# Designed miniproteins, single chains, continued (4): the designs that were tried, part 27

Each design is a single chain, and the fold is of that chain. pLDDT is the mean over its residues in the fold that is shown.

## One batch from the design tools (miniprotein)

Design m12907
Fold by ESMFold2-Fast:
Structure m12907 (fold): chain A 62 residues (1-62)
Amino acid sequence: SGGEKAAEAARKNAERLAEEIEKFTGQKAKVEVKITGPTSAVATVTTESETIEMGVLASGAN
C-alpha cells in the first residue's frame, strides 16, 4: 500500500528531524505519523515550544 510506504518514509524523516532538533535545542521531540491517503502520510514532530508537520507523498516508489 502506498499509504503505508508514505507513512514509513514520513516516520524516518521525522525521526531524523527529531534527532537533529534534540541535538541543537536540547529539547525532547515526539514523533507521530498518520496515513492521510492511499499514497500520502503526515508526520508531526512536537517539542515543548514548537509543532512541525511534514507531508509525505509516495512518489517514484518501485
Scores: mean pLDDT 75

Design m12908
Fold by ESMFold2-Fast:
Structure m12908 (fold): chain A 96 residues (1-96)
Amino acid sequence: ELERLVIEAEATIALAVMAAHVAGDEELAAELAEHGQRVAEAARAGDWEAAAREVEEAAELAEEHAKKSKDPTLSKVLAKEAETLRELAEEIRRLV
């Protein structure tokens, strides 16, 4: 179950990275990809608490950029992905 939630979180972060790339926000794409890497590293170490924290940090980053973005498509995608990531972080914490 934990592994499945982490895979879903990684897929959600990857979608946010792709949305940032399409919008031309390469700095945001790099920052989101960094969080995705840290989630994977924590999960491989069996540190599910750290994995949940990294997922939550990715959600916070996506939410902040959704509010600041002048690109309505990027803003909408980031807001949706942030919501999904927050839910996934909470579910991971419930199972730890």
Scores: mean pLDDT 86

Design m12909
Fold by ESMFold2-Fast:
Structure m12909 (fold): chain A 80 residues (1-80)
Amino acid sequence: NVLKLLQQAEELRQEATQIREQQQKDTAEMDTQARQSTNDEAAKLRVQQQDKSAQATAEINALLERADVLLTQANKLLEG
């Protein structure tokens, strides 16, 4: 069903957008906490945020790749 594939692709794109928005908020919060922390705690927070950002980027890319696969399947069904 083409509509189901399009719906699933849209849901994956929305999930990717939510992860991106959450990552932006987490980065801003980390910067605020780092400024109020000791040098050692600030260093730990920055490493943790870097790791979280790398993981979030990988997850966003995986979701967008899955969305593209579903869109390709939907287009194939529409073309016959």
Scores: mean pLDDT 85

Design m12910
Fold by ESMFold2-Fast:
Structure m12910 (fold): chain A 80 residues (1-80)
Amino acid sequence: GDAFFLGQVEKLKAALENLKSSTKDAATQLLEAESLLGLSNIVLGVGKALGTLSAASASALEDLIVEIEELISELKAQLS
């Protein structure tokens, strides 16, 4: 149900905040951010396929994916 997807959004947001506050080097953070992006896209895809994802949960996941993609772009720029 949607409560499950809201729980997944909360966990993914916590993982992103932990990554953003990390003291790890940019290369390690990039690998972790790309892994988090992959997982977030899988959660969104599964939720859409099952037809149980609410508009609010879909919006929250899409916003989270954009934030992760922005972090990846920043980390790639730092490593160039």
Scores: mean pLDDT 84

Design m12911
Fold by ESMFold2-Fast:
Structure m12911 (fold): chain A 86 residues (1-86)
Amino acid sequence: ELVERLATALNRIYEAARNGDEEALQKAVEEVRKILRELGISDEGIQAVIDFAVELGRQGRDVRFEPAEVDGEPVIRLTDADGTAD
């Protein structure tokens, strides 16, 4: 649940940064901060994740963040797969 919301919010940061949409970027950043705090991530870790997603958006790579699971642990995977478009 939280990991799925996190993946969606990270993808929104990526798209907003790519498109230069300041309002969408601020909204997505706040969502990511809330989710990562609930997961117990440090403020430094939260900022690193946000900066990473913003940089990917600036680079314009065809990538997406997806929720995944490894040995019962929820994780976020970065993939070159097609997004939720079409």
Scores: mean pLDDT 74

Design m12912
Fold by ESMFold2-Fast:
Structure m12912 (fold): chain A 99 residues (1-99)
Amino acid sequence: HMIEEFKKKADEAFKELNERIVKVLREQQAYDEKYLTPEEIRESTLKSTALALRAIGDLLDGYIKALKYVEKGEVEKAQKYFDEGMTAAERDIEELEKL
């Protein structure tokens, strides 16, 4: 069934995304605690958290749209929206990794 296939792809994508986010945020926190003032740490944490949430949100939006089109039998559109969500999340994570 196509819904189960997209769910499996989403579970895998969210797992990879979460692992990347956790790694980057932990490395950023370790750096910030050594080299930044408390005010700079707050600003850095806010910016990093916003980018991480945006990445999760973009992937989730793509997945929800994909499910909507799978229910309508429009599998090609479902795949397109899932891929767009994946691409948007990747761009957000690349931006987070540059901080």
Scores: mean pLDDT 83

Design m12913
Fold by ESMFold2-Fast:
Structure m12913 (fold): chain A 84 residues (1-84)
Amino acid sequence: SLEEKLKELEQKIDEFIAKYPQVTKEDLLRLAYAKKNNDEQQYKDLVERFKTEAGLTDEEIEELENIAMEYLEVREQLLQKKKS
């Protein structure tokens, strides 16, 4: 179900933050929104900060982006389901 998928994604996010404590849930949402809205400046600023301050690799940032994007999409689908 979408509710179970949301729980799994929340757990993955919590595990990522535990591994990289310099990255916050707010940073994850900002990254997802920057990507969704094609905000290139905000995306570049976040990626640079993750590399310079948190020490993330390009591969780790890509993994983080994928998790964050899927989380945002599942949340939107659940909100649509509740409106019907």
Scores: mean pLDDT 81

Design m12914
Fold by ESMFold2-Fast:
Structure m12914 (fold): chain A 113 residues (1-113)
Amino acid sequence: HMEEIKKAIEDMKKLVEEARKSKDPLEQFELLSRALRIAYEIAKKVLTPEQQAELDKLFEEYSKKLAEAVRKGNFDEAVKIAIEFLEKIAEMVRDSNPFLAEEIKKIAEELKK
């Protein structure tokens, strides 16, 4: 369990760093989307079934918002959506895994610059 969490955190950090270095908005976007999916999948592993259902709904909502921002070419809005989603995941996992919550919050702060 802890090895999976650490790997997910490192993978998210790499994707966010690559997105930050990229000058192509579409590539930044794909990298951010992948990071959000990793956050979603690892969070599900530490949550109760009831919290997992709430997270599934949240992921659908934010994936839709993210896709709309892309379609409109609004990459600043896409980054804001990604930050909000990560902050909500961090809050949801705070009691189940404080370490994961803190690390996701740090990743969200890196996106704010």
Scores: mean pLDDT 84

Design m12915
Fold by ESMFold2-Fast:
Structure m12915 (fold): chain A 114 residues (1-114)
Amino acid sequence: MESLEELVARIEDPSATPEERREAFKKLIDYFLENPTEESLAALFRALQTLMERDPELAKEVIDEALEKLKQAPDSPIVRRARALFEMMRDILEGKPPDEVLARLQAEEARLAA
């Protein structure tokens, strides 16, 4: 399997095509689902921020695909945090105020007991 660093580097590469970034992000999601750790979640979040800055339409598509995969994942605190972060990013991309999105995320974290 490709490393987290190699997948993130491909997404951050200015010469990468949208198709290359999409495939790399898909592999990064699959890596996270197999290895749900703070490290793999941080790599996912970093890659998503890069996509949001460079290609917000692609970011929207990969967020929707990631959320569908996360629904099928085993329930765990780190998977719930990943879902909450992706839902927050989707809401921001849809033009919802960041303060409202953050308030919802804080309420979810409180209910999940972190």
Scores: mean pLDDT 77

Design m12916
Fold by ESMFold2-Fast:
Structure m12916 (fold): chain A 96 residues (1-96)
Amino acid sequence: MSEEERKLLLEALEKLLEAAVALLRKDIEEARRYLEKAKELVSKVSNPLPEVLELIEELERLIKEFEKDPDDKEALLRAIGLALRAIGLIEDLKLE
């Protein structure tokens, strides 16, 4: 992976982490803004990691679930799980 692509993926993962934290605060609009920024960053990468694309898909689903029920405990647990996965991927990319 090029240094430029790695930097874009790291920035995208940081935006996904911030989006997950926004969902934990029940700030759906802020989560959506961070998701859009992450998608723009990933679109500039020719071969993005499948794990990053999976996190984007999961975050889109979580936003829809929070729009229906902001007190959904299962959605809150999944948001925590997404944040932890994003942190793990950030650490892995920094070690390369």
Scores: mean pLDDT 83

Design m12917
Fold by ESMFold2-Fast:
Structure m12917 (fold): chain A 75 residues (1-75)
Amino acid sequence: MEEEIQRVADLLVKGFRALRNDDEEAYEKILQELESLPLSERAQRFRDAGIASLEKVRERRKKTGKLEPFVLELP
């Protein structure tokens, strides 16, 4: 369980880096990898919350042209 949460966290950090670097292709690949992971219910909730946070950062970046700080909040 802890290893699954760490793996999700590592991928979320990579997703944020892809957004920071304006690498849309890398970001989409990271989202696909996150969605394909075999995870426990707790890790799935953490993943889903993390993806929602990344998508909010992505949406705001597209609207404002500015990158907001990314904060990972554990559910």
Scores: mean pLDDT 74

Design m12918
Fold by ESMFold2-Fast:
Structure m12918 (fold): chain A 90 residues (1-90)
Amino acid sequence: MVEELIRKAVEALKEGKEEEALKYIQKALEKEGLKDETFAEMIMAALKEGEITEEDALEIIKTKDLATLAEAIGKYLRKKAEEIKEKREK
């Protein structure tokens, strides 16, 4: 079940097991007919950084809402860009 797979992914992330979390997310996506490795990696990154919750991840997968996922990743990338800018300022 997709819900069980996402729960196991979140548990693996709490244990620092990113590779196991990615595998569970990939299996959940395959159950919903999605085979995009990039999609799985983006969901994992958003969950790891706390930009989405377990419920958000389930809704994104079931509805195939790439726009919500893209916004979450965009927010994370903007934070990283600002950190790089601050580090370059010396």
Scores: mean pLDDT 75

Design m12919
Fold by ESMFold2-Fast:
Structure m12919 (fold): chain A 100 residues (1-100)
Amino acid sequence: SMEEVERLLKELDEALDRLIEAARAGDAEAAREAGERMVRIAKELAPAATTNQEVAQKLAVKISTVALESAAAYFEGHEEVARILAETALEIAKALKEAE
């Protein structure tokens, strides 16, 4: 439903905020938890992205944001966090691709 899509998009924004905070703190455990939550939400949103351009664009922006934060974490010396964020971005991209 549209209400469910809106709720999931809000939860995705909240999970991204937690992921960025964890990444900046160098907290690998918190980053992993937030990243796994983002991937789960993205998998639930992926079917809607095939017919809703706004959902597809929002997921694409999330992928780009997480990838950029991964690069930033790497240059700050948070290598494990950078790896977790890179993996998170790839898993979100895979979910979007597999939805057809």
Scores: mean pLDDT 89

Design m12920
Fold by ESMFold2-Fast:
Structure m12920 (fold): chain A 99 residues (1-99)
Amino acid sequence: MENVIPAGESIILRDVPLTTVSPTTGEATFTFTTPKADTPLDLEVIVFDGRSFLYVGVLKNLAPGTTYTLKIVAENVSAKGVPAGTSLVDVHLIPLEAL
């Protein structure tokens, strides 16, 4: 799945598969394209299943106008009520101001 992040806006990737690989760990892979800009950007990534935040992180110094494929690792998935196998999660991609 490829999604373009508009300049100055956040996007939500809906129904991204998250697969439990152990009782404590889940993995999700998704693709996105950064907005066109003159400078690199930082991006906040939040993975949310409607009940719990499964992942929160910041990607730094991403190239503008560039497509990335990211694999995230979610921790404590059984404790957060994520069922075994594959679940669908929402991934929030939030551009941060360059510091």
Scores: mean pLDDT 76

Design m12921
Fold by ESMFold2-Fast:
Structure m12921 (fold): chain A 82 residues (1-82)
Amino acid sequence: NKAREKAVKEVEKLLKEVEENPDKFTGKKVGEKLIKLGKEIEKEDPKLSEKLIAAGYTFLNSKPSKEGIIEGLKNLIEEIKK
């Protein structure tokens, strides 16, 4: 599924950016990027889109630590791969 491959690639890229530049990433910034990604794939994979948007709103509405953001993104990648 190309939508799943795109989602994995983009979330892994975001995880790498957070690990390399943690001070530049907040739950709000990460959440907004995940919501945007979800909307981009909505027509190809509506269920995965809902999952990405829901995860995005969770990050957006919380104040996660750097470690919490990294762990959350790792967990999301594993969920997408299933």
Scores: mean pLDDT 84

Design m12922
Fold by ESMFold2-Fast:
Structure m12922 (fold): chain A 82 residues (1-82)
Amino acid sequence: SALEKLVTVTTKTYDENGNLLEETKETIPLDVLKLIVERLKELGVEVKVFKNGEEIDLTNDEDLETIEEGDELELEIKRKKE
């Protein structure tokens, strides 16, 4: 199968108080990133995607058109604690 655009994703996981728990960096196809975000949302995890500090919606075609091959994106995951 043809690979979709490759993007570099920095994933940052935060606790409820905004403390950084984990940071990873990986180059993946944009379609794989979409699947990861969809699965995290299905699990009730708060997840956001950023490009150059601006939040983007991977389900929005206009936002997807702003993404080029080799772009750096940030995936923010927030865990909620009681």
Scores: mean pLDDT 78

Design m12923
Fold by ESMFold2-Fast:
Structure m12923 (fold): chain A 68 residues (1-68)
Amino acid sequence: SLGDQAVEQARSRALSIAGYLESLGIKVLGVSVRQDGPSTAVALVETELGTVRVTVDAATGEVVVEWV
């Protein structure tokens, strides 16, 4: 389903971001992923410096990455 695709895309992007931040010496505290709608998912990368939110819409292909 599009929701399954969104969750997998959000997870993959969040894990890539987490790995990149760890390579810079930034401690990653946790990664979580949640389906947010029929085609959308949100992943959170919690770090010692704050949280990165990744929003994916599998129907449109839109990806938003932001510090929150």
Scores: mean pLDDT 89

Design m12924
Fold by ESMFold2-Fast:
Structure m12924 (fold): chain A 104 residues (1-104)
Amino acid sequence: SIADAPEHRAELETEEGFKGELRLVVRPDGTTVATLTLENPEKNQKVEVKIELPVDEGVVRTLAVRILEAIIKLIKEKKFPKNYEAELRSVEEAEKLLEELEKL
């Protein structure tokens, strides 16, 4: 059997001038790779989060959206760095990051 590796892309623009992009690829081995970017060129803000998990794309998408919402909130509160990069390779790492972001 041949497994497809479909690429899904979603774009977001906020009233605060942020531009977000979520790219999702499901690999033949069942690993979902998501790249979440968020930029505000007016404020020189750049965020990149890469998620690579052996779970369903719906689970990864839900985690990516929650991480994005938490990051946007922190940026609005001036509690987030101008350049941020993270790689999440386990569900535990993703959940820990989300918990830390939601506590700030």
Scores: mean pLDDT 77

Design m12925
Fold by ESMFold2-Fast:
Structure m12925 (fold): chain A 66 residues (1-66)
Amino acid sequence: MIEFEVEIDGVKVRFTIDGEEVTYEILGEASEEQREAAEKFREEVEAYVKGLKEQEKQLAELEALK
């Protein structure tokens, strides 16, 4: 699991990546436009993360090899 914070249109948004799933939490009150911008960014990150699925699978295999 990877977490990071980004400012999107003046609002802090925390993104969480679990495998190929990307979720987000808006840290504070956001307008409809700010929420749409955060969702669009989430979609872009999710597409990128799907490309990293192999690396996360290797990490899980390393943990299982104990």
Scores: mean pLDDT 74

Design m12926
Fold by ESMFold2-Fast:
Structure m12926 (fold): chain A 100 residues (1-100)
Amino acid sequence: LEELLKLAERVKALAENAIKSTDKNEQMLIAELILQRLKEMKERADKLGLEDVSKKFSEGEKIAQEALEAIRNGDMETAKELFKKLKEIVDEVIELLKKA
């Protein structure tokens, strides 16, 4: 649980950096890193039986994929909105992990 909490806080920081970034290449790399981290954390949550946390990570993966596609299409406004949504989901995960 403590390791998942620390990883979730790192993903939150990545999302915050993506929102602040004006560099398309940086946003792409952050989105890809977030997607990979969310997949790894979902596998860990599944092994621990944390169903609610796993569901939130699945939602996060979908949004990270949508953000990556928006960046590829040059839709930076949609990408930033999606990164804000990712941050909200990760904040919810952090709260769930703190209560566990």
Scores: mean pLDDT 83

Design m12927
Fold by ESMFold2-Fast:
Structure m12927 (fold): chain A 89 residues (1-89)
Amino acid sequence: MSAGDKLETGDIVEFIKKGDRYEVVLNGEVLGYVKYSGELPDKIYFTMNVRGLEVYVELEKVEGNKYKITNLSTKKPEDALDLGKLEEV
């Protein structure tokens, strides 16, 4: 199963800084990496392929490096920082 088959609105995702990238973690499982190296603001998104579709995963900060998925859509977000494409492991 791809990482996109595991993500749902309301899920808490943790972003762990690893040098020049962030490790994307759901329920203790590493889904992949995003090649963003800056500080994470309150609203972010990353891009992934789900079942042949390009999907934008929108998240809002809950606490520290923990973010809640607020939306999963094929429409690109306008008011959130782009972390780039998820590189799945």
Scores: mean pLDDT 81

Design m12928
Fold by ESMFold2-Fast:
Structure m12928 (fold): chain A 75 residues (1-75)
Amino acid sequence: SFRKKVEALLEYLAEQLIKAGIRSREEAQAAKERLLANLPKVEEEVKKKLEEILEEVIKYGSEEEKEKAKEIRKL
């Protein structure tokens, strides 16, 4: 489902921010939850952009990024 794809993408981004030391786990989790709470207001626009981003990552990303994008696309 669209919501599951967005949740998976945001979880992956949160993990990257935590690993990079840019955000604490608490801050990354709070940001993820805020974005998900607002998702219903912009769902159609975000859905189109999400599919576009996943396609571009599969074409041009690193092997790790490609595998993660394929996993998210299957949700």
Scores: mean pLDDT 76

Design m12929
Fold by ESMFold2-Fast:
Structure m12929 (fold): chain A 107 residues (1-107)
Amino acid sequence: DPARETVVQFLLKLAENDEVAQDVLTRILSNPSPVLTDELVAEALAALGLSTSPEVVAALKAYLREQGLLDENNQLTLEGKSLLYGLLIGDPEAIAKLREMAARLAA
C-alpha cells in the first residue's frame, strides 16, 4: 500500500530529529488551532519530501487516531502533544515510541 508506506516514511523521517523534522514539529505545536487540519498534514508531508495526496493525508490521520494521538475531532490529544514535544527536544523515549509506531505499521 503506497499510502501506508508513505506514513511509515513520515514517522521515520520525523524520528531522525534533524532540522527539517524539528521545523515540522515546531509548526504543528505552534498551530493556533487545536485541530490537525488536512492542509497542515499536507504541509508537514511536503516539508519531509513525501506525497501530499489525500489518500496519504487520510491514512496518516487515521493511524494517529488509532495510536491515540488524535481524537475523533482530529485534535492532538495530551499524549499526542507530549509525544511531539518530546520529539522536538530529542527525548530518546519519544523517538523510540515513534520508531515502534513505524515498525508496527510496516509489519
Scores: mean pLDDT 88

Design m12930
Fold by ESMFold2-Fast:
Structure m12930 (fold): chain A 84 residues (1-84)
Amino acid sequence: MENIEVLGIGVEEIAENEYLATVVVRSSASEEEALKVASEAAEKAVERLTGLKAEVVSARIVAKRKLEDGTTEYVVEVKIRVLE
């Protein structure tokens, strides 16, 4: 996890009890690890915002950019559902 950095997270409500999180992650690791970290960050952000438990419905990489330092910046969209 120390080689993966969450640079930013934006959360918007897209339906009742459904949120879309846009997570920007810088990683020297794999795309799979970047998706995992982004999904975990999005779930925790929605849980803190709502005070309720949340689950990840889907996650996808929507953009990626290789940086000068050899890391890759990923933009990940994570769909989150709030639980009871």
Scores: mean pLDDT 83

Design m12931
Fold by ESMFold2-Fast:
Parts: sequence; structure tokens; C-alpha cells
Structure m12931 (fold): chain A 87 residues (1-87)
Amino acid sequence: DKEIEELLKKAEELKKYIEENPEETKDEQILELYLNRAKVQLLNAESLEEMENIRKATVKIVEEELGKEYAEKLEKELDEFIEELLK
């Protein structure tokens, strides 16, 4: 699927940038990496329960790594993405 391929490519490019530029990496870039990875997992999810588990796990990881404000931003983006997938 072209959408999965594009999201995966963006996640891989961002991961490489973070690995090559650790001292210049912004929290916003780490957030984008988690968001794109979660979107790929959601597109490959086989059930609504699996989607919910992916959402909850990713939000928790982002809250632990980047804090509550970024976790809330991620949760909103993932909720909007899941709503579009269920149409």
C-alpha cells in the first residue's frame, strides 16, 4: 500500500536523522517518528482491539519519553487517524 510505504519511508528517514544528529534532535522530531510508526502499525492492524492497544501503548511511551503535552498531541492525531480508517 502506497500510504504505508510513504509513512514507513518517512519514519526510516527521520530515525536515520535522529541517529546521525542526536544532539540536534528536537522532541517534535521524536514525536513525529512515534506518530508515523504508530500509523504504520494501525494500517496493518487486523482488529479494532489491536488498534486500541497500539494507540494506548504509543501514547504511554510518548508520555514517558516526551511528557504529557506531547502524549496529548499524539493521542489526538492517532484518534483522528483511527476515525478515518473506520469510515
Scores: mean pLDDT 79

Design m12932
Fold by ESMFold2-Fast:
Formats: C-alpha cells, structure tokens, sequence
Structure m12932 (fold): chain A 77 residues (1-77)
C-alpha cells in the first residue's frame, strides 16, 4: 500500500527521500502538525526542500503515484 511504502522509505531512503516521504505521508493522513515539522526539517537540506516541495505539489494535484515514484527515484541514488 502507499502508506506502507512511504513508511519504508522514511526508514530506508536517502536523507532527502526520508524527509519527502514524511511530507507525503503527513499530507495523505491529513496531519497538519507533522506536515509542518517535516517541511521545517526539509529546509535544512536544499535537496530535501526541493524534493518535498515537488512531491507536495504532485499530491495537491492528486498525482500520488507520481509523487511516490519521484521519492523512490531519489531513494535509489
């Protein structure tokens, strides 16, 4: 499932992929507090910030599978 894949990426991905997965998971669950925390952590790394922003934009467009694929691409680097 999307939730299980995001939780795995948060544990096993690159630092940027972990933060982006946390952002996408928080948005999917509607957890505004965790979303704000994850976005704040993303700002500490330019790569994480760019990835999190792009992933969030895809999610707002309902393009969840594309957002997940983008995180996976960065996790496998």
Amino acid sequence: SLLEELRRLMREGTPAARVAAAVLLARLEGNDLILRIALHEAKKDPEAERLAREVLELAEQGRWEEALRLIRKHAER
Scores: mean pLDDT 83

Design m12933
Fold by ESMFold2-Fast:
Structure m12933 (fold): chain A 89 residues (1-89)
Amino acid sequence: MKKEKQIEFYRELKEMIERGAEPREIAEFIARKLLEIRLELNPDAPQEEIERARALQPELVEEAVPGFEETDREVLLKEIEEQIAKLEA
């Protein structure tokens, strides 16, 4: 992933969490961004692979939700801030 895009992703994620986004909203945002990044890294990917990746989005969200429900918001924010700091260094 390009450094600039990683920083943008983490900044958007931090903003969502600071705004009090629900675990599902966080999971949906991450799944969507990961798909966007995957498509950019593989611009010549077969259409069938792209369609399969899109079809897996709901499953990825459902799998991620419990993790965000169990993880403390302050812990998530701290990890994100540390990742942004490392990328900006």
Scores: mean pLDDT 78

Design m12934
Fold by ESMFold2-Fast:
Structure m12934 (fold): chain A 92 residues (1-92)
Amino acid sequence: SMMEKIKEAVEEAKRHFERAAELAKEAQKADKEEAEKLLKEALEEAGKGQEALKKALELAPNEEEAQKVVKELEPVAKEASEAMEAAADKVR
């Protein structure tokens, strides 16, 4: 089912964005060397989240379903982005 494939891609994107946020939050607590490593891993996870989001959007049959995908993932993607930015500021 197309709807099942969209749901799987959305759940995949959520897992990657949640992992990116977790790694970035740990980077904020770590020393500089460990923070740089964790931030790199967070960026890789966020990249996978974006790939899964793109896949879900490509599978969406219309604009309304695409908007639902974006709204579903927006909070976790934003949390990951904000946590990664805070971690990046620490390692500068």
Scores: mean pLDDT 88

Design m12935
Fold by ESMFold2-Fast:
Structure m12935 (fold): chain A 67 residues (1-67)
Amino acid sequence: GATAPAPQPMTLDQLRAQAEALAAQGNELGKQALALADKAEEVDRGEGSEYLAKAYKLVLEAQAALA
């Protein structure tokens, strides 16, 4: 099958979509991740990578809490 199992952080678009889905369900970590993804867009690209990493971590924590 197609190989995409790498522990690669989500792109901004993917991360935003996941955070929006979680936030729509009332998930607090999803709401925080969405806010961080939004900040990543507004800040210089170099600094934005830190916000993306934090948002990705929150999405993973939300998914783990729901599992």
Scores: mean pLDDT 70

Design m12936
Fold by ESMFold2-Fast:
Structure m12936 (fold): chain A 67 residues (1-67)
Amino acid sequence: MKKKKEELIKKAESYLAQGEAALRAGDVDTATANFVKAANYYLEAGYSVDEVERKIREALERAGAIP
């Protein structure tokens, strides 16, 4: 069902954004917790591990945590 997948993706995106914001604020523990939640929701939505890793890497780059 596309509607359930959309709900999972929205939750994943929300947690990814919260993780990015926490990293920008220097709160690594909160960022890690939010990225783990985001990854779990993306996986439930049918995303591959590689795709989830890419999304988290992009969030880390936007937060300035990696080059």
Scores: mean pLDDT 82

Design m12937
Fold by ESMFold2-Fast:
Structure m12937 (fold): chain A 83 residues (1-83)
Amino acid sequence: MIYILNFTEDEKAVERAKEIIEELGGEAKVLDPSELDTLPEDARLLVFSTEPVPELPKRFSKVEWLHPQASDETIERAVKELL
């Protein structure tokens, strides 16, 4: 499962990422950033942010950071790194 975290107002980026994850045979779950403390250390995170990246808890080793305007090809590459 890949967890999608969106620190932006761009819901279309989240929907594109979810579709790409599902097309690649993965499972996607959209999380509120407040739910980060409920995730295990091996959680796979796809994060959308337009600003310098908010500091994630150092326990996460599998994180891909993308701008919400990232192309579908860029999203697909990030998803493949997490799979």
Scores: mean pLDDT 78

Design m12938
Fold by ESMFold2-Fast:
Structure m12938 (fold): chain A 100 residues (1-100)
Amino acid sequence: DPLVDFIIAETYYRAHPDDPLAHAFRAVAYAKIGDVEKAIQDAERALELAPDDPEVWALVARFYEILGDKEKALEYAEKAYELDPDNPFTRKVLERVKSL
């Protein structure tokens, strides 16, 4: 449920406004409800705050997947995997994006 996902992401953001993952989760949630402008702002802020966090790159890859931008989704998923190839989340996101 995109609305439930958004409520969860927004609640986490309110509790942790300086956490790059809070911005990244909210970007995915905004994309799912169709607020592309706010989704882009949160995705850019997450990468600005944590440019070397593999989970942030993986969540931004999911954001681009939801927008239908397969090229960027793949680019960001590959970067997430490069940063931490042993992370099961980065591996799952890359596998998912490659299957598009």
Scores: mean pLDDT 85

Design m12939
Fold by ESMFold2-Fast:
Structure m12939 (fold): chain A 84 residues (1-84)
Amino acid sequence: SSRRTRASETDELGTSEEETEERLEGDVLTVEGRARFVGKDGTVVEREVRRTIDLKTGEVTVEERVTVGDETTEGSRKGIDPNP
C-alpha cells in the first residue's frame, strides 16, 4: 500500500511546499519526504529525505539531501537500531 500527502503555503516570509510519501511493500516501509522553501529575499532551501525500514529485521537506511541556494549537502546512514 502507499500514501502521499502534499501541502503548500504562502505567507509574508515566502512560499513553502512539502510532500511526504509512504509505501509499504511486503515487510519494507519506505518514507520519502521533500520540502522546498522560497523566501521573499530569493533564498531557496530544499530538503529530501528517504527512510527505508525493514519491519522484519528492524534495519533502517536513511538518505538525506539539503540544498541551500547553490550548495548541496548529502548524507546516508544505515543501522539495525532506529535510534543508534
Scores: mean pLDDT 75

